Designed miniproteins, single chains, continued (5). Designs and how they scored, part 85

Each design is a single chain, and the fold is of that chain. pLDDT is the mean over its residues in the fold that is shown.

## One batch from the design tools (miniprotein)

Design m18951
Fold by ESMFold2-Fast:
Structure m18951 (fold): chain A 102 residues (1-102)
Amino acid sequence: SAAIEEARRRLREALRRLDKAIAAGDEEAAVRAAEEVVRAALELARLAVKAGDYDLAIEALRAAREALMRALRVSKNKELILRLIGEILRVIGELLDLELSI
């Protein structure tokens, strides 16, 4: 669907911004980019579930988890680390809920 293709494009763009922020050593930008990846991945997962594509939904949520873990590996600031941990727990919860629904 057009909505799924748009959501996939937004996820790819968010992942590119994360790559750029990590390469620049910008912890704040990396955390913001990882949070954008989470928002894009959650929207893609929602659309995928609505379309019956559970494999795509799981793939999107796994991409969000990996993006958060990458941002966490480069973070030294306590407040940024706590924000990332909160988002990781949220994404794990969404994955578990989806796996229990299938």
Scores: mean pLDDT 86

Design m18952
Fold by ESMFold2-Fast:
Structure m18952 (fold): chain A 71 residues (1-71)
Amino acid sequence: MTAEEYFEKGREAFRNQDYEKAAEYYQKAIDMNPENPRAETLTLLGASLLKLGKTDEAQQYFDQSNALIKA
């Protein structure tokens, strides 16, 4: 499985409102290339965690995504 394949699975899970599975797949996509995570993947992981009520954890990923966009 590639990072892109995990990202697509995460997006499908998110559309099906399976936010736990979405977060797992997005995390796996990031873990495939932790040195250069995609801002989009970080944002969608944050969104998935927010849907699960993990507000503090979601905010960390949103901040990380925003830092990459600013760079």
Scores: mean pLDDT 83

Design m18953
Fold by ESMFold2-Fast:
Structure m18953 (fold): chain A 63 residues (1-63)
Amino acid sequence: GHMAELQRRAAEEARRLAEGAAIGGGETNPKVEVEVDEEEVTVTVTSDKGTTVRTIPLSAFGG
């Protein structure tokens, strides 16, 4: 349904943005994991600098 499409797009956008931000921040070979539910997108970035977890509202990807 519409929600599944939104979740798929949100996951793709979140991963792309997180990877770009990590590389721009000087991280090499960051591992980006994205989890999506009905309310939010959770992005986990693991690198030699450590692990960062960020939560983004799903509504931020839908408009």
Scores: mean pLDDT 75

Design m18954
Fold by ESMFold2-Fast:
Structure m18954 (fold): chain A 79 residues (1-79)
Amino acid sequence: EKEEVLELLEKIDKELEERREEIRKMPREELLALVRELAAKGEPYAQELIELFEVPETLTEDQRLQIQMVAALIAEEKE
């Protein structure tokens, strides 16, 4: 059943790549608007994310990606 496990892992990787592509394409302004909207709704983590957006030029690629992923997940949960 090794074949089934490998197929499942490849499917998961492909789905994650598609999600990352969507998130990566999301413009900074749209993410910032989303985070501010969540902060207005009382999300405590959104305030910390807003602070990170105030110094975007010093953010690493990994940090930007993480913020985008978190923002996307929060957006999914709000509705």
Scores: mean pLDDT 61

Design m18955
Fold by ESMFold2-Fast:
Structure m18955 (fold): chain A 97 residues (1-97)
Amino acid sequence: SLEEELQKLIEENKKYADRVRETESRAEDVINQAIEKLEQADPEKAKEVREAFERNLLKGLQLASEYAAEIDPELAKEVQAVLDEMQRILDEARAKN
């Protein structure tokens, strides 16, 4: 029925919106963790990550992953995982529009 098709679209849209919100929340968390670690090891790199993040979330994540790799490899992997998921979400959105 039309109602069943509409419900499926609403459910898919809700799942997508939840995925976006969770990914954005994780991105903010891992960037903040990377900045905190970088402040202790290399304050200039921490500042660079903050400035990149304020301009563009993806650039902030890219730089955080790169700079965290030598300081905290596990955190760098978490940052990269969030970056990859955010890239997938954006690519899916671009492909449909």
Scores: mean pLDDT 81

Design m18956
Fold by ESMFold2-Fast:
Structure m18956 (fold): chain A 74 residues (1-74)
Amino acid sequence: AEEIEAQLRSLSTSPLTIPQRLLKAFDLLIEAKETHPELAKRLGSLLLQGTEGFKPLWNKELKEKADELKKVIE
């Protein structure tokens, strides 16, 4: 649980682009569903809601990963 939150915080200060940071965050939460399903649902919902304004910047890979995350956390 704490490790996932720490990884997400680390991504916010990473020198990666916004789309690259979002892709890594989505991957972390999809993986977290197997070990921490309630945390993954909570953080995944918040991340999807908070990034809605960035959808015009999303490439195909990000859109597909976001759809995967939605299915995993539902």
Scores: mean pLDDT 74

Design m18957
Fold by ESMFold2-Fast:
Structure m18957 (fold): chain A 65 residues (1-65)
Amino acid sequence: MKKLMEIGKRLIEEAKKLGALGVTVAEGDTLHVYVKIKSEKDAEKFREAAKKISEESGVKIELHF
């Protein structure tokens, strides 16, 4: 629980850097991230950040734009 919350917080902070709001939902071993990003370029940056966080943490991350 706590580890998923910390990873979720990091993802929300990454979204905030792009001027976006987001929420996270944990389901089993997967963290679902719902974010409103308007720019394809910013969405690409967010996907890259999420991939790095996933690889570092071992947490499965599903992105919903």
Scores: mean pLDDT 79

Design m18958
Fold by ESMFold2-Fast:
Structure m18958 (fold): chain A 83 residues (1-83)
Amino acid sequence: SLLEELEERLRKAKSPEEMLEIYRKFLDEHAEDLSDEELSELTRVAVKIAAEKFPEEAYLIQMRLMAETTEALVKRRQALRKA
């Protein structure tokens, strides 16, 4: 499961910056293959892990995760329009 793979990788992150890099790379690899609902679920899981691992920075990490997800949604919709 892509969700399980993302969760495993995010749980191994040692810093907020590393977590965001892992998330961005995952979206670059898979976002075009995901529905809006699936992408929202991955974002929700990433936000939960950020809150668990880095509680003092969780809100800032959440805002950045949401920004990355929004960009991925735009790219996915553009890819679907070209198909």
Scores: mean pLDDT 80

Design m18959
Fold by ESMFold2-Fast:
Structure m18959 (fold): chain A 80 residues (1-80)
Amino acid sequence: SAEEALARFEAELARLRALLADPSATPEQVRAALEALLEAMREASRVHDPLELSRRFQALLEEHREAWEALMDRYEESQA
């Protein structure tokens, strides 16, 4: 349902935000949360404005830009 799709988007957005605020979060945890959020965004975009959903996601990344960059560096190190 529309309510379930939007509720899932909000829950996954909150989860990613919490992980980006956690200095002990692993790149694997962040990747899993990101994949879940992107799936939730696809479903929510069927019932809500996709530009609004994209704007909220971009705002989260901008708010936590330093943490996101640090996690990407750690991800590259884990693949070495």
Scores: mean pLDDT 80

Design m18960
Fold by ESMFold2-Fast:
Structure m18960 (fold): chain A 56 residues (1-56)
Amino acid sequence: SMAERNRRRLEALADIARGEKTLEEVAKKYGMTPEEVEAFVDAVRAATGRLPEVEL
């Protein structure tokens, strides 16, 4: 469902913001590609003018 999809995306964003996992680890955990996670983070940056802390 869309609600479950949105919840997974918010949880992925929270994991990235904590800096405890790489983008690849977050992608694997939530069944996303690393490119999808990067695109999602970039979209949040564009929308809010701020970034979660992302380990490169």
Scores: mean pLDDT 70

Design m18961
Fold by ESMFold2-Fast:
Structure m18961 (fold): chain A 95 residues (1-95)
Amino acid sequence: MELLLKEAQKHLDEGVAALAAGDLEAALRHFELAYLYLKRYSDLNPEKSEEYLELTKKLLTALDRLIAALEAEGSPLVPQARALRDDLLELLGEK
């Protein structure tokens, strides 16, 4: 399942780059894809690797930055980004 973590990392990196460029819609789309790859990895690997946990926490940090940027712009995407954050917290077992 190394491929799932690689795809999650790729989308996390692309989302961070989009966020830095001010493309908040693209950033959210990439973070959603990163979450889906992490969720699939978690479903297949109940013993959750250190790499999986680190990557999931990095996504949470990046998503918090995206939410702050969306809120500053008054974006209609704020509820969608917050829902993704809630899903990610459930994946970490923190909800």
Scores: mean pLDDT 85

Design m18962
Fold by ESMFold2-Fast:
Order: C-alpha cells, then sequence, then structure tokens
Structure m18962 (fold): chain A 65 residues (1-65)
C-alpha cells in the first residue's frame, strides 16, 4: 500500500467519526487530535499497519466519548 493510500484511509476513518469528535469538549478534542496525529505519524513511518491504525482510531474516539 502506498503512503498516499495509507493517508487516505486514515483521513476517511477520522472523517467518518467527525460527528462523534465534534460532540467532545474542546480539551478532549485537543487531546484526541494529538493522539490521532501520533497514529498518523506511526502509520506513515510503517510502524503500524493500516488495520492497526484504524482500530486505534476507533478505540480512541470511543474512549473519549
Amino acid sequence: MSSAERFAAFVDEVKSREAEIKKLPEEKRKELGEKLYEIMQQLMRGELSTEEALARIRELVEEAS
């Protein structure tokens, strides 16, 4: 999978959960944003598979809710 495909998959998953993220208080949204950015960096470096990154995004959004 290309880096562009990995990034697209990450963006699509985050966008699919945008409504849930927007319901969070500002402080929780900032913390979630920092964690999502770290997942993105790990995914782009090949330290996480796409499937692992998407699972972590789901868990983080659910944990923050």
Scores: mean pLDDT 80

Design m18963
Fold by ESMFold2-Fast:
Structure m18963 (fold): chain A 63 residues (1-63)
Amino acid sequence: SDIVEFLEKYLEKHPDLSEEERIRLIREGALMAKIRNDQSAFEELLKRLEELGHEEEVKRIKE
């Protein structure tokens, strides 16, 4: 999806981003996917947040 592709390219170009900033960007991407009804991107980005240990944030976004 466009959202996931944009995020991947941005993270690749900015390897100096902190873990906190990376998580924030993934969260914002997931929210954008939800608003755009991009289910594939939404599920992929939620999985990334879960893998990073932010299950509480995933639960909050799924509301």
Scores: mean pLDDT 78

Design m18964
Fold by ESMFold2-Fast:
Structure m18964 (fold): chain A 84 residues (1-84)
Amino acid sequence: MDNPILAFPEAGRLASLGKYQEALKLAPRAFYAMGAISREDYKKAKELIEQGKYEEALRLLEPHVPKINLPGAEEFYEALKKAV
């Protein structure tokens, strides 16, 4: 089981390196760890990413970006859009 506290900074690090798809793969865990999405939404987003449905995963996460009370959350989400 991944350490949920590290998911957001690790995803942000990958995005800063231009590894947008790798960042997107960590995004559901990061959002869930921040309390931004439900367990059901986390599972659905993960399944969409595993199926290569990055646009659908991104749309599921988008309405929850304002729930992440951390600096750079909006910039991180904009970086995730580059995975699509």
Scores: mean pLDDT 76

Design m18965
Fold by ESMFold2-Fast:
Structure m18965 (fold): chain A 87 residues (1-87)
Amino acid sequence: LSPEVKELLEKAMAAIALALSRVKSDEEVQAIVDELLELFQKEDIEGFIKKIEELTKELLAKHPDDKVIRSAAETALRLVKEAKKLL
């Protein structure tokens, strides 16, 4: 992975973790982050991006009026779209 793609994906993970922390326990958030980290360490970048997109879609559908979730989820989605353009 290029350093630029790595940085975008790390920022996307941080953004989704923030959104998840609004509705999930610290233990549940950590479990999801660990799953994302495993995909990233295995260089399953397609799987990583798909997981972020799925989590983002679910959060936005279930919590449409939460501005923090919306902002963080939209940021995560934007960052993974930028990463896709560089792959």
Scores: mean pLDDT 85

Design m18966
Fold by ESMFold2-Fast:
Structure m18966 (fold): chain A 72 residues (1-72)
Amino acid sequence: SSLRQKQLQLVGEILRLMGEILDLQYQIEKLKSEDPNNPENQQRIQELQQQIKQLEQQRDQLMAQMSALDSL
């Protein structure tokens, strides 16, 4: 059904975004482990945190759409 197809597409997009968030979190942990006092690393961490925030907002919007479909 069209509803099932939309649910599967949303799940796929959510999983992709979650994977991207995990990759960025891993990069932050690597930068913290290398030199926590390095200003260049601190700036890069802030940029990665901003990217994570944007991806989390996208994930949350898709999750809200999926919840709306389940609430029929």
Scores: mean pLDDT 86

Design m18967
Fold by ESMFold2-Fast:
Structure m18967 (fold): chain A 75 residues (1-75)
Amino acid sequence: MDELVEKLKEMQKMDYDEQVETLIRLAEEEGVTLEQLAEAASKLAGHPHSFSEEELATTTPAQLAELIRAAAAAR
């Protein structure tokens, strides 16, 4: 979990397209679940919230990238 949060922090310095590509790669090649990515993103934002099953089912890598960028902007 902490390693994933650190990786997402590093990704905040990437371009949007690179962030989306990295998230897709983590999900498809590294076996990281969208739930784990969403939890790490919410932890990074400092606003822990539970995602419903429906929200997780509709969450895309592009939406996760937007959450990561929003977390960076909030600092």
Scores: mean pLDDT 67

Design m18968
Fold by ESMFold2-Fast:
Structure m18968 (fold): chain A 85 residues (1-85)
Amino acid sequence: SEHLREYAEYLIKAAEAILKGDYEKATEYLMEALKYAGIALGASEEEAQKFAEQARDFLYQYAKSLTPEQAEELKRLAEELLKEV
């Protein structure tokens, strides 16, 4: 539940960065979210960090691909998740 809290918090930060057009910062937040998701699923911190680093380019393209409406929906879903953990 602790790692799911960090996951939700970083998704909120990523969505807010996307809404501001800050795709570099959004990518860093999405990498942190992916890392905490990996740890929550049983990966070691080292494995989760490596996987997030390998996903950097994919996460950057993902952040740039979201419409404002999709970014707002991501934020809403992450805020709902945060209430449940």
Scores: mean pLDDT 89

Design m18969
Fold by ESMFold2-Fast:
Structure m18969 (fold): chain A 65 residues (1-65)
Amino acid sequence: SEEQKEAAIKAVMEATGLSEEQAKTVVDLVIEGDGEVDVAKVAEATGLTEEEAIKAVLAALKALA
């Protein structure tokens, strides 16, 4: 839902310190992948390191659960 998406974006920002734009990109990619995404693809799309992308994806998955 839209409410879950907004909550997930906020949770990613709080957990990782990413910008709203980066957090939204992570959440959108997680939703598009039905909860399963290639971390390398997330890193490429956001400009994050692989380690930062892993943390962001995990935060998004937890918030969307």
Scores: mean pLDDT 79

Design m18970
Fold by ESMFold2-Fast:
Structure m18970 (fold): chain A 75 residues (1-75)
Amino acid sequence: SMERRLEEEIAREGKRLGEALFAATPEEDREAKLEEFRAIVRDAQANSDSLDREELIRAAAALYAGNLLLKEKAA
């Protein structure tokens, strides 16, 4: 289905972009970037019915990068 293909594409592109965002974040900026990513995810969740493909990919990337930052903090 188109919906399943779109969800799979968002997940793949979001992961790719999220990994790049995490890798590009210096240690000194991690706390500020984590709060920025959390804000992006919260805003996207509040407006989920009105987001386009690119906005959904950015939100998925922010979620992925944020989770990587939290995993580093927990280690």
Scores: mean pLDDT 82

Design m18971
Fold by ESMFold2-Fast:
Structure m18971 (fold): chain A 99 residues (1-99)
Amino acid sequence: DLNQKLLLNDELLELAKEVGITERVLTASEVVHVLGLWAFKNKLVDAKDPSTSTIVKVEGTLLGKILGVKEVDTSKSKEFVKKVIEGLFKHKLIEPLEE
């Protein structure tokens, strides 16, 4: 659920601060947006052809650790979002807030 409120751990909060987000509680949609802004700021997007390349290089990053992959194809947005949220829960980087 992209509207679910999630509590960010300290590691993910430090990543969020790099893109100007200081709130510890974000929705799942906002967490995915923060990770996208962070990837763009850190030049992980393949800049050789931004009009045709959707590949994000994530090896050695927190996002790569979360997903267990070296690169991500952002054209598969629904699959990417699902894998990101599942990885965040698996690595205990987020906790669901009780409604």
Scores: mean pLDDT 69

Design m18972
Fold by ESMFold2-Fast:
Structure m18972 (fold): chain A 89 residues (1-89)
Amino acid sequence: EIQEKVRKLVDEREDEIVEEAVDLAVEKTGLSRETARRVLDLSRTTPGATPRMIAEATGISEETALGAEVSYSLAVMKAAVDALAEVLE
């Protein structure tokens, strides 16, 4: 099934997706790479975490936390589209 193959490829590329998300978060929010990685790690490992909860935990603004989370979502979506293109070959 196409969906299962795409999911497996995205899971296998998690480290690459995280690095791309860190790059995007740094570009969009001006955070240091270390802080961006920490924000993304907390967002990924805390089910149901809101931008406000991540901001409170990391000491950044809610707007900055949202920007980092959006960067992660964009990186995941890009990876899923790329994986879909590979599966459809």
Scores: mean pLDDT 79

Design m18973
Fold by ESMFold2-Fast:
Structure m18973 (fold): chain A 97 residues (1-97)
Amino acid sequence: PIDTAIEDIDKLLETNPNEKLKKELEEVKKELEDLKKNLSELDEKELEEKLKKILAKIYAIYLLYGPPEVQAEVEEVLSKSEESKKLVEEAIEEIKA
């Protein structure tokens, strides 16, 4: 759920993360808020595709800037889905650009 993801990001921002992690989390939060505002204009397939991309970006941010424990959990989740792994690899490339 979008609201739960926004709440989780807010909690992470309260932990005083490093500057890069904070900036990336704030950008993801804005994307989730924008998605929520436009929810009535999106069909089911478009919503699912956008949510998958946002989730992949969250995983990419944790892999790049998160603590080792969270990185290990994300790697385990991604090991079970080639599609998710590809989306996360694309998100990492975009963040590094």
Scores: mean pLDDT 74

Design m18974
Fold by ESMFold2-Fast:
Parts: C-alpha cells; structure tokens; sequence
Structure m18974 (fold): chain A 65 residues (1-65)
C-alpha cells in the first residue's frame, strides 16, 4: 500500500533528522532512498511512482546538505 510506504519513508527521514551521529543519519537516509526507489520500480501506477520518487529525491537532497 502506497500510504504505508510513504509513512515508512517519512519515519526514516524523521530518524535521520533526529540522529546526532552523521553515520547514523547517512544510514537512515540511505534506507529511505533504497525503500523509495525499490517501491517505485515495482509500481505500475505512474502517479504513485512519481510521488514516491519525489519523496526519495527529498531524502537525497537532505543527504547532500
């Protein structure tokens, strides 16, 4: 279910922001990116794929800061 996957990605992003250790932050951001890309590749719905990829892109942007 798309909503559940989005919630999991949001949870990982929240944990990344709350992480005091840069290595832990990177780990959570990597997990969020992998989850997002994996689900997007398996999705048959273009809109669902786009939404998940946008969330994944935000995680990557957060990682680059």
Amino acid sequence: MVEEVKKQIEELLKKAKEAKDPSQRASYLTAAVLLGIGYALESEDEEVRKEILEMTKKAIEEFEK
Scores: mean pLDDT 75

Design m18975
Fold by ESMFold2-Fast:
Structure m18975 (fold): chain A 78 residues (1-78)
Amino acid sequence: SSNQLQIEQLTALATAYSLGAQGLDDMANYLNSLADEAYKTDVSMGNKLYAAADNLQDAADLYRQEAQEYQQQAQQLQ
């Protein structure tokens, strides 16, 4: 049915944004680990790594919101 196709499309969008958020979180965690080590000898580099991690975490939060909206739309069609 047309609803089944729409559910599949919305679920795919939700999954894509959810996986994107996970990747951004994983990279942010990695950058924070590097920042902690870098900060001991190069405060400027440590600060750049922390700032990049914060930016990726903010992007991950936006991606999670998009995923949740698409998931809710898919559920309404069931």
Scores: mean pLDDT 92

Design m18976
Fold by ESMFold2-Fast:
Structure m18976 (fold): chain A 83 residues (1-83)
Amino acid sequence: SALADQLLAALRAEDSATAAALLREADGDPVKRQAVLDALRRAAEEEPDGVEWALRAAIIAHEEGLSPELVQELLRIVTAGRR
């Protein structure tokens, strides 16, 4: 999805302000939330820094006061991707 692609680009660039805005948009919509979670799971599996992007997303979501469910799902991606 375009939103998920923009979020991955913002996380890669360490653009926390853009990532926060995109995560807030995703948190308000179940379809967008699922697209973001699916994209971060894929990145954590396929990209060398994908787990770090998922961790950054979890930290931003927590700091922005987004839903606990979104933060928990992002942390699950981090936990599953770590060795």
Scores: mean pLDDT 87

Design m18977
Fold by ESMFold2-Fast:
Structure m18977 (fold): chain A 118 residues (1-118)
Amino acid sequence: DDEKLRKALVEKAKEILEEAKKKINLSEEEEKELREFAKKLVEYIKKNPDSGLQDLIDIFMKEFNIPSGSEVRELILKLLNGELYSLRALAGLIAHVLGVLAVKEVSDEQLEEVAKVV
């Protein structure tokens, strides 16, 4: 079920982010979990090219109050298409995006700084 899978991926991302926000240095266990999550995202996109990837990104951006057309949107697209594959960049991007949803205290300038870490 696409809806259940999407919801499960968002919940898992939120869990990984809450842990990432507490530590600058990820343990080997945490790095492994983050890599497995990234692999599952890429695998999902490859298996479901007609799944409405753009709609998923738009929902993600809207839910996290990220302005449309921001550099963060392009980084998310590259990540989902398997073009962006850096564990730190992935952790930072996910931590920033989902952290904004949780705290609502991150400025647009901080979002732009994360988007420039490529």
Scores: mean pLDDT 48

Design m18978
Fold by ESMFold2-Fast:
Structure m18978 (fold): chain A 113 residues (1-113)
Amino acid sequence: SSEAAELERIEAEAAAIFKEMIDLYFAGKLTKEKAIEALERLLALAKRGKAIAERLGNEEAVAALDEAIRKLKEAIEKIENGEDIHNVIELVSEAMDLFAKGVDLLLEHLASR
């Protein structure tokens, strides 16, 4: 379906953004500006996934994506308030696990039709 194709693109884009952010972090090249830009892009993708989850009526996927959105917003706020990226990376990792869970639930929902 067109929704499955969009979810697969969302998942691939989110994975690529997160990988680039983690690679920059381990290289000591992840600036606050680059981290915020990456997190805002991930937040936009999570919101798109949530809109699909709401349209499909998948309450478990909505809950997972809502929690991912909450954690991504918290990560952005912490970085903007001067917290070290090192202290925020675990929160971002937790958000991405919830994001993946939400997208996988939606892909399974669409595959069962």
Scores: mean pLDDT 90

Design m18979
Fold by ESMFold2-Fast:
Structure m18979 (fold): chain A 105 residues (1-105)
Amino acid sequence: DPLLQELIERLEELLERAKKAETKEELREVLEEAIELINESLKHYEALAKQGDRHAYEVALTLGSILVALASLKVVIDKTEDVEEAKEMLVDLLELIIEQVRRLA
């Protein structure tokens, strides 16, 4: 799936940015970009799933779950005072997301 491969490459770029982030603002920017990327991909696969594409249905369910996890993490990071702790949470979640998308690609 070429679109999922492109999504993986863009998520890997965001993962490297998260690892280098030194402020909560930089972590928020990475997280917001990840949410936008997943949301745009989700809209594409939801449209295909509504047309009866079974693979697109499975992808849409996984991307929807990922979007909820990212939104939940945003709330946690906003309340976390420790930048290093917030960074570790975002890095761990992005690594998990990349692995999940790779299984679908």
Scores: mean pLDDT 89

Design m18980
Fold by ESMFold2-Fast:
Structure m18980 (fold): chain A 67 residues (1-67)
Amino acid sequence: HMEELKQEERDLKDIDAFDAELDARLAGNTPEQRRRVRRDLYEGMADSAKVQGREKVAEYYRKRAEE
């Protein structure tokens, strides 16, 4: 029970770290280009996570794609 919650927290932190690195890599791009790249990547990751049965991770990626 508690172990599963801690693992989920770690997974979300890993996604947050990836998001920060992605923002740094896209710093030289226009806001429109950054939004398109982020949307396309996160939508792809959400679809992949859903196929793997990781529904919570997939929902988190979809939420990131909408930003």
Scores: mean pLDDT 74

Design m18981
Fold by ESMFold2-Fast:
Structure m18981 (fold): chain A 79 residues (1-79)
Amino acid sequence: MLPKDILEEMKKLEGKEGKRSTVDQVKELLEKAGISNADELGESVKGITDPVELAQMLLSLPGIGVKDAARIILTRLKQ
C-alpha cells in the first residue's frame, strides 16, 4: 500500500501529472539538486514497476519530496 501522504498528494495532482517519462522527471529533479549520478539513478527507476517500491526509492533520493514522488508515480500509472 502506498503511504497515505503520497496518496493524498496524488489526489491533489490528478490531471496535472507530467507529460515526460518517469525516468526524465527523476533525472531533472536530481540534476536540480546537484546530484552527479542522476542518469544512473533515473535508469534504476525504469526497472521498478511496483508503485510502492517506486515510492520508497524516490523518497530515499536527495531532492525528491512527497509531492515530487506523487507526481512521478502518477506518471508511471498512466503509462
Scores: mean pLDDT 74

Design m18982
Fold by ESMFold2-Fast:
Structure m18982 (fold): chain A 86 residues (1-86)
Amino acid sequence: SMKHEEYRELLRQAKEYARQARDAALAGRIDEAQAYLDKANEALAKADALRKEVPPDEEQLKLYLEAASYILAAAVALVVAKKEAA
């Protein structure tokens, strides 16, 4: 369905923004990392809203958890970068 395609695209965007956030955090670019992390969280929230309209199958849940894991890794990297900058 079109909603399933939109869901996959939002999760792809969330992972890509999370990757960019982590790369920026590892480079010490804290403000850039926060901006990408915010975009990743927005994309994940939009995907979660769509998921609630369609019963999740195993593959949909797996894609969601993968995107959430990328965001968590980026968030951890940002916390470390902020500590190193202080």
Scores: mean pLDDT 85

Design m18983
Fold by ESMFold2-Fast:
Structure m18983 (fold): chain A 91 residues (1-91)
Amino acid sequence: MIEVKLEKLPGADVATASATGPEDATVTMRIISETSGKILAVSTGRTTATVSASPQNVAPEKLVAEATFRRAEDDEEQTQKGESVTLVKLP
């Protein structure tokens, strides 16, 4: 089962992305700003990966989660995008 979540913490300028892939898959979780095209955070794990990011600008930024899954027997990576969230950097 493949699951990608992107969650906004209440009252915080932080988004947390997590992904769960197949057993023993290498999972790479990224948070990307659609506004700038920049990768804000990346983490890699086995079966699961979690990463958090804050917006870099005081103006609203649209963030998306993207997970890449690779099993040891596979030469190709599978990519799944999660939902987007809009964050504003808190003062």
Scores: mean pLDDT 70

Design m18984
Fold by ESMFold2-Fast:
Structure m18984 (fold): chain A 87 residues (1-87)
Amino acid sequence: MSKVIQSILNEIRSLGQQLIKEMQAKRLSPEQVEEKLKQFELSSLDYVKSFMNTLIKSDPEEKSLFDEIMSKVKELVEQLRQEAKAQ
């Protein structure tokens, strides 16, 4: 379980870093960058929610862990947002 959560966070980070490189290469406007980052954040949160719902079905007491994971995903996306702005 812990290793699976870490794998999800690593996947989101990798996808986010790829997205940042693509946005920088395309020289997108600030409005386009903001829109893509908002869509990425929502998609990442939805992905985690769907996965956690599967885990909660197996172990209902994992709800407390859900809040911690959602917080970590938001922190990860904020780090990616700062990386995008650094260029």
Scores: mean pLDDT 74

Design m18985
Fold by ESMFold2-Fast:
Structure m18985 (fold): chain A 83 residues (1-83)
Amino acid sequence: EEKQKEGKEKLEKWLKKKKEKLLERGILTEEEAEKIKTLDELLETADRRLREQGLSQEEIDELLTELFREEAKEIKEEEEKKK
């Protein structure tokens, strides 16, 4: 909450993990992954690429929500272990 640095480290780890998953699925290119530095950039690039692949906004939203759900579980478990 009050530690922006801790939040940034978690965000960077999360971004790298999500970039890898999107690269493996062929949604993202290596060049695009290197340009992404923030969550907003990741979401914008993924949205654009998925739309170019013919997915609807609803399908894109569901896919991104599923990816976020998995990560939320991992973060919660890691935080509980540290406490």
Scores: mean pLDDT 68

